Designed miniproteins, single chains, continued (3). Designs and how they scored, part 24

Each design is a single chain, and the fold is of that chain. pLDDT is the mean over its residues in the fold that is shown.

## One batch from the design tools (miniprotein)

Design m8857
Fold by ESMFold2-Fast:
Structure m8857 (fold): chain A 103 residues (1-103)
Amino acid sequence: MSEAVKERAVRLVEEAARILEEAAERSKDPFASAVLRAAARSLRALAERIRKSTDAAAVRAELETAAEGLELLAGVLEAQGYDEAARALREAARLLREAAELV
């Protein structure tokens, strides 16, 4: 994996984390806020792992798994009425899928 591709993937993952952090700050519900902050923290940890990785296939698999996890979480939260949190999670998942296509 080239350094330029890695930097672009990391930037997309960090943008996804930012979207979740901003959604958490706008949320008046402490449960939705806590879930969004936990997801953002997981994405920041993922960005750090991508920076240290030399395995493009492993990075792609982690990005795809994380995107699927965010989509699943979005569906669960939407079913419970947390529509704004679900939208933020789906936008984050979209950025993770975009990052996966780069590696």
Scores: mean pLDDT 90

Design m8858
Fold by ESMFold2-Fast:
Structure m8858 (fold): chain A 70 residues (1-70)
Amino acid sequence: MQQSLDHVRELGRALRAGDDEAARRAMERLSEAQPELRGSARTVLRAALAGRVSPEGAQAALETQIRIAS
């Protein structure tokens, strides 16, 4: 859980910085740490990169998914 939360926080930071490459790497690390979230993480990343969800919203959504997926 903690490692997955660290990856989500890294993803949020990268999205706020506009660093697409760092955001994709953080998503890959999250997907490796929690394979069950792979689809959700990719969907949220695509929405954030398209400007349909804020970086803060993307981070909050994935943190919620990690807390529920126990």
Scores: mean pLDDT 80

Design m8859
Fold by ESMFold2-Fast:
Structure m8859 (fold): chain A 74 residues (1-74)
Amino acid sequence: GGFEAAFGRVDKDGDGVIDAAELRAMLRTRGEDPTDAEVQAIIDAGDGDGVLDLEEFKRFMTAVATGGKETYVP
């Protein structure tokens, strides 16, 4: 899906996980500026290992896309 392309762009190590700094950088790219505490809470909501895998990232991005309602309607 589209989120897999975003994950690959963020995952510069290619090890299949992203850390807090990479997640924050991705969110900033889309015009958001989350606090360190907010990014940490997102990662902690996964399995608590300090990183997000692809499945956790997809779940997070789906929740953000649904809650954000970033649809321009003329």
Scores: mean pLDDT 67

Design m8860
Fold by ESMFold2-Fast:
Structure m8860 (fold): chain A 65 residues (1-65)
Amino acid sequence: MKEVSRKVAADILKVELETMGFKVEEVDGKIVITGKAKTPEQRKEAEELAKALGKNSGKEVVIKE
């Protein structure tokens, strides 16, 4: 059984994105994910992780190349 707060979930998602080669940073209260996906499948995965990160952090998430 998983016991995670929104903050812990957000941190895990950030690590997942960084493991995929993206840089995750907070700018002006927004979460900015910087990096280019190596494959179309990786891009879809990154977009889904970004959506989950936004839900768990309560912040706007932006993906940049």
Scores: mean pLDDT 75

Design m8861
Fold by ESMFold2-Fast:
Structure m8861 (fold): chain A 67 residues (1-67)
Amino acid sequence: MEELEKKKKEIEELLERAASMSPAELRELAKKANKLAETGDKSLHPYIEKLQGAILEALRAQAEAAA
């Protein structure tokens, strides 16, 4: 149970850091988030979904900036 609290904090930190990540780092983070969604605890699922959404938004914003 205490480990779940640590993982929640890690996901929240990744959410804040995602805005500052490079496209390559965001792609690696997306792969990790997908693994957590498939094998992770159900209580982490809402946090993982928020992280996946933030990654997609960051990648889209970078693609728009490159256009």
Scores: mean pLDDT 76

Design m8862
Fold by ESMFold2-Fast:
Structure m8862 (fold): chain A 76 residues (1-76)
Amino acid sequence: MEEEKKKLEERIKKAEETIEKLKKQYSDNPEVLKKLEEAEKYLKKAREALEKGDLESARQYMEKAQKLLLPILAKS
């Protein structure tokens, strides 16, 4: 249980770092910035789910964030 929570927390941190880098890279692209903001909201919800011990919800929110980031990363 603790190991799974730590693994998800690490994934969330890496995704947050990726979003910060992408915001700097696409600072002049409002459409991309909007998607990055949505991804950040999902990461925040994933963190809240982890704090509540809801690993399934945390995983689902993480997946939603990753789906938003994937097309942006592919174009980078």
Scores: mean pLDDT 80

Design m8864
Fold by ESMFold2-Fast:
Structure m8864 (fold): chain A 61 residues (1-61)
Amino acid sequence: MLSMEEQLQLLLEKNDLTDPEIIEAAKAILEAVKAGDLEALKRHLARFLQLVHRHLAAKAA
């Protein structure tokens, strides 16, 4: 069975979210969750959502 990090990576790849910034933000979210750092989690979640929103909007056009 794949680790949570490997499963996240695979899901990002399957959904064509292979932009290095998106991958980096997703990994940072997992690290913040593991560390219990809510401020870092909020920051990385906001960035991840912005990047994903931009990617999906471009793909929908």
Scores: mean pLDDT 77

Design m8865
Fold by ESMFold2-Fast:
Structure m8865 (fold): chain A 69 residues (1-69)
Amino acid sequence: TSEAVQATLERLGEIYARAKAAGASEEELARIERMGQEAVQAAAHGDLERAEALLKEMERLVEEIERRA
């Protein structure tokens, strides 16, 4: 649904901003963008479990980047 896509985009924006603020490399940001696009596609197709799993994985990656900053 449009609502699920909107929620996914909002969380992706927060994840990307946190990664950038923590000094993520260009390669790390590209990976987050790729996973984010996949999460948005999953949400658009109604696969909310897949979208949530991808968002959680991206959040874990950002936590790791933040820990080394």
Scores: mean pLDDT 85

Design m8866
Fold by ESMFold2-Fast:
Structure m8866 (fold): chain A 80 residues (1-80)
Amino acid sequence: SKLEELWKEIEKILEKLQELADKDPEKYLDILKKAQELHERAVELYNQYLESKDEEEKEKLLKELEGIKKQMEELLKQAE
């Protein structure tokens, strides 16, 4: 599903930032912390999507998750 693919992409970005922070914590730990805060928000939206029975609400939640993914991609770009 679109939700499952979006969630996998978010998790993949977090994993990449974690690997960078593990390798060089002084350089990447602050970026990882910001990504973890975004991930916590994404977890809330993911849970709201699973509980919702309204297609319009689900579409809005997917758009908000896509926004979080974009913010996390920007953090990963800053780490490059």
Scores: mean pLDDT 86

Design m8867
Fold by ESMFold2-Fast:
Structure m8867 (fold): chain A 49 residues (1-49)
Amino acid sequence: MEIDISKLSDFGKRAYIYSKSAEEFQRLFDEGASVEEVNKFLKELEKKA
């Protein structure tokens, strides 16, 4: 879902980002990604918040 993140509360922004990251996080784990690779992905996603 694409929403105007700037209009969300801080909690809402976090919840939205983590909701999106959960799907990609699962995908990375299913493909055998390293912890470092997963952390890099999460940091990039948080920059968009």
Scores: mean pLDDT 65

Design m8868
Fold by ESMFold2-Fast:
Structure m8868 (fold): chain A 71 residues (1-71)
Amino acid sequence: AVDAALARADAVTGERGAAVLRRLMDYVEEVLGIPRSELAELLLRAYEGDEEARKKLEEIEEKLSEKIEKK
């Protein structure tokens, strides 16, 4: 899942996309405790048009914003 998500990011944004996504996944894992593999799976599903995966990603973004704000 992680490797596939990184490959997709590279295809969309070029060579730097995978590196940026990897750092973002590490940060989300540190702050929210969501494993990189689960986040990568959600990203891949969202790329395929999975509406549930997109909603879960939006929830993760909101929770991340709340943690940053209340820190």
Scores: mean pLDDT 69

Design m8869
Fold by ESMFold2-Fast:
Structure m8869 (fold): chain A 66 residues (1-66)
Amino acid sequence: KTYDATVTDFWGRTYDATVTIDGDKATITLKSTGYTYNGTIVEKIDDKTYLVKLDETGEYYLVKLK
């Protein structure tokens, strides 16, 4: 399922994104660049908030669904 979301990096920078969640997989598309990142959900904090580790960089994003 695809959601509008806000994603926050480790340094607190915030980006508008579209996020597709399929099991433990998250596909994050940044609205400003159109670039797509693949990540793995490492923690479900609540029904709208997920901690995602990016596959390419190993960086963590906090994903908040709108």
Scores: mean pLDDT 81

Design m8870
Fold by ESMFold2-Fast:
Structure m8870 (fold): chain A 70 residues (1-70)
Amino acid sequence: ATAEEFLKAGKGAYNAGDYQTAIAAYRKALELDPENAEAWYLLGQAYKKIGKTEEAEKYFEKARELNPEL
């Protein structure tokens, strides 16, 4: 499996409202590609959906460090 495959799986889970599955998939994408700004941003969005706003903010900060246009 590739980082891209895990991102697609995570986006699918997120759209279905399964935020825990989305988080697991995004984390797998980041294990393969830790500099993937989109994966950090999507992880932040999923954490925000489950009410973990402080953790979400840290992930958004990491995404912006890697890609300031996010």
Scores: mean pLDDT 87

Design m8872
Fold by ESMFold2-Fast:
Structure m8872 (fold): chain A 82 residues (1-82)
Amino acid sequence: SEKAKEILEKMKEYVELTLRILERRGADPETVERLRKIMAELDKLLSKPELTVEDLKQQAKLAKEYGFGIFADELEKLIESL
């Protein structure tokens, strides 16, 4: 779904911005590495030719665990509308 990719792209933009700010401020390396892993997972999803409902559910769960609950909520709303 194009809508799903838009949500994932916005999430990636926020993670990238957060990472840049935290790296500049000398944040804990574990926190920086965690954000880089989130970006890698988002890149995998965005590179897929088709996103499944299961992909979206898994990403919503990860978003909640990583503190990006607003994106988790948007993904869950999208899933409910499918």
Scores: mean pLDDT 78

Design m8873
Fold by ESMFold2-Fast:
Structure m8873 (fold): chain A 78 residues (1-78)
Amino acid sequence: MLEEVKRLAPLLQDADVATRVAAARRLGELGREGDEEVKRASLRALVPALFDADEAVRQAAAEAIRALGPEWEEESFR
């Protein structure tokens, strides 16, 4: 799981918009399905994508972060 997050994070900076959108969506899936560490790593990778030049990438990142849920607060700090 973490290795996939580390592989996908650089793809968020790929020249191809479709690749960045796919990476953002996959990071959201991994964070939702993975443990706390995977969720935090996915969130850290997705935050910069919220400032992407392309609207589709920003939307995919926001949707992925939303899917990870508000547990990132004190509960996920554990």
Scores: mean pLDDT 75

Design m8874
Fold by ESMFold2-Fast:
Structure m8874 (fold): chain A 72 residues (1-72)
Amino acid sequence: MLLPTEPTTGNDLVAEAEEYAGLGNYFASLGDLRTAAIAYEKAGELYEKAGRYEEAKKAFEVARELYEQLGE
């Protein structure tokens, strides 16, 4: 861990965030709201790390709404 590689680029994090957002949408369509919420939460964290704060906010809002529907 003493040899830092190049920092994770925003493009790499955005691509991963988009995959999690897609998984969240897919699981939400199946009625698996818990897995969907977790996927959107992961997408939000990745968008935030990428400096994409607006996309992160939207992903976190979707995750929050799904958790509220679950009563958690």
Scores: mean pLDDT 77

Design m8875
Fold by ESMFold2-Fast:
Structure m8875 (fold): chain A 60 residues (1-60)
Amino acid sequence: KEKKAEEKLKEAEERFKKARDILEQNLKKGLVSQENVDATIKTMELRLQRLKEELEKLVA
């Protein structure tokens, strides 16, 4: 149970890092707005928080 949640968390963190890099590049090129970048980052942070909560629930 814990191993599966940990794998999902690590995968999500890796995806977050890559997505953030892409968003920064797109922002520099004017393909996205700062507002869009901030909203997307916020959404990804909430997803990571949910995965952390799931892991805590399995450990507790």
Scores: mean pLDDT 76

Design m8876
Fold by ESMFold2-Fast:
Structure m8876 (fold): chain A 64 residues (1-64)
Amino acid sequence: MEKVKELLENAKKLAEEVGMPVEEVAREIGTALGDEEIEKELLELARKGASLDEVIEKALELAE
């Protein structure tokens, strides 16, 4: 959990600084976690208009 939390916090900070679209952040997180199902769920959430914070929260739930 700690390493995953650090990964997600770093991804969030970088995305906010460079203005990365939420959908792209979701894709990068899914790839980094190495789980196709997590990537799919995060992309669907982002495409429904979820915020960056919502995508990060969902990634933490799915990475349990």
Scores: mean pLDDT 76

Design m8877
Fold by ESMFold2-Fast:
Structure m8877 (fold): chain A 63 residues (1-63)
Amino acid sequence: MKLKVTIRREEDEEKKEYIVTVKILDENNNLVYELKKVFKSQEEADKAIPELVKEAIEEVKKK
């Protein structure tokens, strides 16, 4: 099964929050899984990305 991983980084200027969204798409471009997490710093967000990607892929595999 071929999966596509998309990572989006967003900053909420008013709340001073950094949002990371990990989306897993299948080979037909259907959304299989979405994981969104909020961080208080860009550095914390960047450090968390590998674990968030791993978590999203493992959740898809459990299906």
Scores: mean pLDDT 78

Design m8878
Fold by ESMFold2-Fast:
Structure m8878 (fold): chain A 59 residues (1-59)
Amino acid sequence: MEEAERYLKQGEEALKKNDYEKAITYFEKALEIDPSNRRARFLLAEAKYKLKQKEIEKE
């Protein structure tokens, strides 16, 4: 659990920096450790959504 939490936290930090690709990588790592982690799946979806928005800069 703590290992998955560590990656989850790093993913959130990457999202804060608008590093969506990095955030996606960390959330995928968290899911490799804990595939049932709903928060990681939710945040992964958010990161992918924001990556698409990056084409416009803001939503």
Scores: mean pLDDT 78

Design m8880
Fold by ESMFold2-Fast:
Structure m8880 (fold): chain A 54 residues (1-54)
Amino acid sequence: MEEIKKLEEEIERLRAVKAQLEAWRDVHPDITDDQLARVDAEIAELEKKLEELK
């Protein structure tokens, strides 16, 4: 169960990062769709690992 908690915490952290990047995108147009896509890919990878542990 400890590994499940760690994965859930990392997923939440990455989602928070994505939300922050989306918010900052209005001020910093240097934040690209590619950067957001990378975070989405990491979230998806962790979600897949979490599903495998259930």
Scores: mean pLDDT 77

Design m8881
Fold by ESMFold2-Fast:
Structure m8881 (fold): chain A 75 residues (1-75)
Amino acid sequence: SGLELLEEEVRRLEEELFRAAEAGDEERFRELVREAEAWLAELAPLLPQPLLDELRERLERAIKEARELMERLKE
């Protein structure tokens, strides 16, 4: 179903963000953030607002937590 595909893509982005952060790959991390933002922008006219908000909140949380992890690993 479409919902399963959305869940798979969010999980992929979450996993790749944390992988890049753990590796200290700042360039890959920035690419993934842009990819996530572009994906959400593409979905915005296609999805009900509550579902879009849920996906956005999940990705924003993952980005924040992965960024914090990357910063901790530098120091």
Scores: mean pLDDT 87

Design m8882
Fold by ESMFold2-Fast:
Structure m8882 (fold): chain A 55 residues (1-55)
Amino acid sequence: GKHGAEQVKEGVEELKKTLSNEQVAELAKLAADNARLAGDEEAAKVAEELAKEYS
């Protein structure tokens, strides 16, 4: 849902302060997989778009 999507965005903003773009993309892919397993398709979509942006 919206809350899950916002948590993904905030997590990526924090990670990009200390990690490379490649590492951020890899973690965003894991977040997308986890969100999909939890049934949060909105969070999964946001995480997949972020993974593409940083890869």
Scores: mean pLDDT 80

Design m8883
Fold by ESMFold2-Fast:
Structure m8883 (fold): chain A 60 residues (1-60)
Amino acid sequence: MEELKKKIEELKKNIETLQRHLDAARQRDSPRAQRLVETYEKDIEELKKEIEKLENEMKS
């Protein structure tokens, strides 16, 4: 249980970092920034799915 909590916290910190990069990229209205936005959005989505899997495992 404690191992899963630590893993979830680490993933949440990674999402916070990516969210800051995403927010910065969204402020730049350029083709490069748009590609970065798409990349960060995909990475954040994948990390959120991983957190959901770990949280579901903790509930069982």
Scores: mean pLDDT 81

Design m8884
Fold by ESMFold2-Fast:
Structure m8884 (fold): chain A 92 residues (1-92)
Amino acid sequence: GREKAEEGLRLAERGLELAMEALKKAQNQRSINLAIAAALTAIGAQFLAEKALELLKKDPENEIAKRYAEEALRDGRVALELARRALELAKE
């Protein structure tokens, strides 16, 4: 549980950084829309990861925390992918 939450948090933080960079550089609506989507997804993933870590600190076997960790990892991956696409489009 904990390793997935920590990885999800790391991916979400990187996704948010790249999304903000893409938003600053974006000159087209498609890049702006993807950067916003990436940022919102990253914020949600950070919340889930932090909540999972809090719950796992109290009970390492907490099934709700394990689900939050898995969701944070999935959403962190999505955020990073969307942010990378937004940044690539921002260069056009």
Scores: mean pLDDT 88

Design m8885
Fold by ESMFold2-Fast:
Structure m8885 (fold): chain A 81 residues (1-81)
Amino acid sequence: MEKLFEEAKELAEEAVRLEGERNGWSEEEVEEAIKKARERIEGLKEKVKSLPEEEQKKLLEKLKELIKEEKEKVEELKKKL
């Protein structure tokens, strides 16, 4: 569980930095967007931890799928920069 949410945070940071570079954001705008993304992921982690094990497994599988999709999007963005 922890590793999956850490991967999500790392991906969110990379995606935000790429978006900021592409759109000419200031470093402050990038850092604020990263902070918000990390806070959302941390809140989701705490909610998932409070659920029954069966529900946790279903949500973790969905999160793995979303992380895979986001990694593919980040790779496409990198190719265009």
Scores: mean pLDDT 78

Design m8886
Fold by ESMFold2-Fast:
Structure m8886 (fold): chain A 57 residues (1-57)
Amino acid sequence: MVKENLERLRREAEEEPDEKRRQLLEEIIEGLELIREGVLAAIEKSQGVEEVEWEEV
């Protein structure tokens, strides 16, 4: 889902004639990409913890 939203926003930024709006969309895309990377890193980290936690709960 996040990947599809990022691709959609990138298309909107490319087609945006207003430079200020285009810059704002680019900042939003950058922020979402950072959040996506953080979430994926957290998921990978939680897989090791999850194994112990789910067995104990």
Scores: mean pLDDT 67

Design m8887
Fold by ESMFold2-Fast:
Structure m8887 (fold): chain A 80 residues (1-80)
Amino acid sequence: MEIEKQIKAAEKGVKAVREAYENLREQLSPETRQRVEELIKKAEEYIEKARNSTDPEEAIKYVTEAQKAVAEALRVLMEH
């Protein structure tokens, strides 16, 4: 299913963000660390909502929000 591929892409994005965050953690300010952790949590919550959704439109909305959180976390990490 198309949505399953998008969910898997979001999950891979979260994994990439977590690995980048762990490697950079000691170089980041406490404020930046908190922001990245909040974005990771937000992405994971939306991924779970997408997987539990029975409505394709709702699932797409949740996946889109998860992808936005992943992109924002990567942007925050790269701006360091």
Scores: mean pLDDT 84

Design m8888
Fold by ESMFold2-Fast:
Structure m8888 (fold): chain A 78 residues (1-78)
Amino acid sequence: VDEAEVNDALALLYMGIGKIDMEKGDYEGAVESYEKAIELATSPEVKAEAYRNLADAYEKLGQTEKASEYRKKADEIA
């Protein structure tokens, strides 16, 4: 088993948890889950997706400056 593949799979699982938290209205929990996804992601594509999801969570929290910052980070990777 490739450690990078396992880490990307775990990152995708944390993004799934974050999306569930977003649907529940737990935007703070979504931020925590997406931050874990970013820490684990080894693929630029997975990491960029995690940054975009994190930006969406910050936008829901009314933190538009942080949302813009993380969207920019996603674009820099892609």
Scores: mean pLDDT 85

Design m8889
Fold by ESMFold2-Fast:
Parts: structure tokens; sequence; C-alpha cells
Structure m8889 (fold): chain A 109 residues (1-109)
């Protein structure tokens, strides 16, 4: 079964939410992955689903790329909820540690 990652970021700059959503989708597509992106009505939350990865490495690179991009649009104290399916513990750890390194408050679902 292919790796799947869900990312929910709360605490974005609402004036830049469309730009952040477009960049997340572009990064997923650059890695050959499918991305679904939803912006909340207030523009403060993005929900991103990543699918179609053929390997943990592909999923990790895309997720880290997206998190690095979203950190540039995040306000101080922004929160990230991340869900994983069909990924190794090592792959999950790499993504979570990068999110924390970027100053995001991380919850794993």
Amino acid sequence: MQPTIGIKVTGLDPERAEEAAAEAKRIAEKYGLNATVRISADGRTLTIGISGAKSDEQAVEAAIGILRALARYARPGAKVEISFANLSDEAVERIVEEARRLGLEVTVL
C-alpha cells in the first residue's frame, strides 16, 4: 500500500493562504505526488492530503518541502497536526523532527 500523509496547519497568515496552498500543491506535484489542499473559511488553516508516493523517501521529501514552505507563511506559535499511513517509523520521525526544527507545534495523529 502506498504512503499517505495528512498535514493540517493552523495559524497561517490569512492574506497569504491562497499563495501557501498553491505552493504546497506545486511542491507535491514536483515530487510526482497528488495533493488535495483545503483552505478554511477564515484563511488561517490549511488541510493538505498527500498521496501517490512510491517510496518513503518520496513521501518524506515532499512532506518536508511542504512544511518548509508553510513555515514561511506561518505566524509564531502555528500548530501542525500530521497523520501518516504506510510509512516507516524512521520516515515519520524525520518529518516530525523537521517540523519541530522549523518552530511548528507538532501533534501526530
Scores: mean pLDDT 86

Design m8890
Fold by ESMFold2-Fast:
Order: structure tokens, then sequence, then C-alpha cells
Structure m8890 (fold): chain A 97 residues (1-97)
């Protein structure tokens, strides 16, 4: 449906924004411009937001028309990839404490 399509696009854009924020955070941390503690706090914030977006996609999938499923599954895969990347970076930064 048009409503589902618009919601899926909005969720995909939010994921893209979080990916941009993560890239910037990684750059700042690599350059020594933020502390490990600051990096952990921001990674945890990004991870919480990414998980919230994933939950919203899952809720949409539960009631989606068959034609809307492929788009939602692509957006879900993007969210899952971001969550995996965030969890990996969080573990790496915590290992340096």
Amino acid sequence: SLETLLRAIALALRIIGLEFDLDLLEKLYKEGKITPEQAIAELERLLAEARAIRAEIRALLATAAPEDVPLLERVLAQADALIARLEKRLAEVKSKL
C-alpha cells in the first residue's frame, strides 16, 4: 500500500542517517577527537535507535500486504546490518577499557 511504502521509505531514511552518524563517530574516534567513554555512550545511543527502527519494520511486516513484503525485508536487512556493525564497534571500543 502507499501508506506502507511511505513508512518503509521513512524508516530507510532514518537508517541512512544512523549509518552517517556511525561513520562520523568512527572517524572522530580514530582521530582521537573523542574518548572511548564518549564513543561507547554514542554507540549505545545509536544501537538503541537502530533496534527501535528494526522493531517498527517487524511490526509493519506482521500486517504487510504480500506486494509490500520485499521492500520491508530489504529495509529490515539494512537495519540488521547496521545493528551488527554497531555491536561489533561497541565490543571493539569496550575491549580497550
Scores: mean pLDDT 90

Design m8891
Fold by ESMFold2-Fast:
Structure m8891 (fold): chain A 99 residues (1-99)
Amino acid sequence: SAEERIERLREQALALADEMKALVEKYLTDEELKKKLLELLDEVKKAIEERDLEGAREKVEEIKELAKTLTDPALKEAILSLAEAILTLVRRIEEIERA
């Protein structure tokens, strides 16, 4: 039951990371910033898949800092909202593993 809950939360976090990746690929015009965000998203996905929750948190916080530099307010808000949602799911996984 606990492991099944962790797997569902992990799948949800990966889906949110894929949604962020799609938004970055479609709407971000700054090629250097786009490359950095896509590389960080790949690292977030790897950390989530490997259950490196601290690594996932660190990389999502880096994404949040880079997102603050975005000039498109709608894209900035979308990325920050998705990043916060991923952090919430990672925290829930940590709480289940700690119990």
Scores: mean pLDDT 89

Design m8892
Fold by ESMFold2-Fast:
Structure m8892 (fold): chain A 66 residues (1-66)
Amino acid sequence: DELRKRRDEELDFLEEVLKMLREQEKEAEEKGDEKEVEELRKAIKAVERHKERVEREYEEEIEAAE
């Protein structure tokens, strides 16, 4: 249904963002930029937490819609 499609699209978008951030983290590690690595790890954790919240909220909406 539409809610499941929106959930999947939003989660796919967040997963793509995470993939991009993880690639940037690898590049920073290769360069030895510890400060950039730490900043990217913080960003990754923030996006992961947001993804968990989005997933939970959509699960509740889907349950209510069924």
Scores: mean pLDDT 82

Design m8893
Fold by ESMFold2-Fast:
Structure m8893 (fold): chain A 99 residues (1-99)
Amino acid sequence: MVRVELEGPEEVEGGKPIRIRGRLTGDEPGEYLLILELRDAENPEKILARRHALVRIGEEADFEFENLEEGKRYRFRGIARDPETGEILGEGELEVEVK
């Protein structure tokens, strides 16, 4: 099983960039496509931005997002995919409030 762990601040100041760290953990060694999606927490079907990196199990990648609006709440969704098949192997979420 591949697990996605996301680390980031619970609150950020509006207009400042936010850094989210994604890590893959699990018992299946290899290299996976880690996709991080920025979504509106009030309308989570809407993808506002997407970042991706190839990450090995036990390693991490840092993602930077800009132009977060003051007073909004955002959801970051991390998805681990098999790079050959595109199969979703793991997911994680993190919510951030912009003040």
Scores: mean pLDDT 83

Design m8894
Fold by ESMFold2-Fast:
Structure m8894 (fold): chain A 61 residues (1-61)
Amino acid sequence: DLVERARELLERMKELGFTPEQAKKDAEQAPPALQRAIVEASKEMEGDLVKAARDAAEKKL
C-alpha cells in the first residue's frame, strides 16, 4: 500500500519534471514510514530523480 503510493509519487514527480534536488528535499522531509516506502519502491526503479530520493531517505532513516 504505502510502497505503491511511493512508487506512484516518484513516477509523477518524473512526469511533472521535478529535479533530483527537489525529490531529495521532499524525501528528507517525509515521515519515516514514507521514507522506508521510498527506499523499498525505488529498488526496481531507475533514474537520477529516483536515486536522489532513495539516497536521501536512506540517510535520514
Scores: mean pLDDT 81

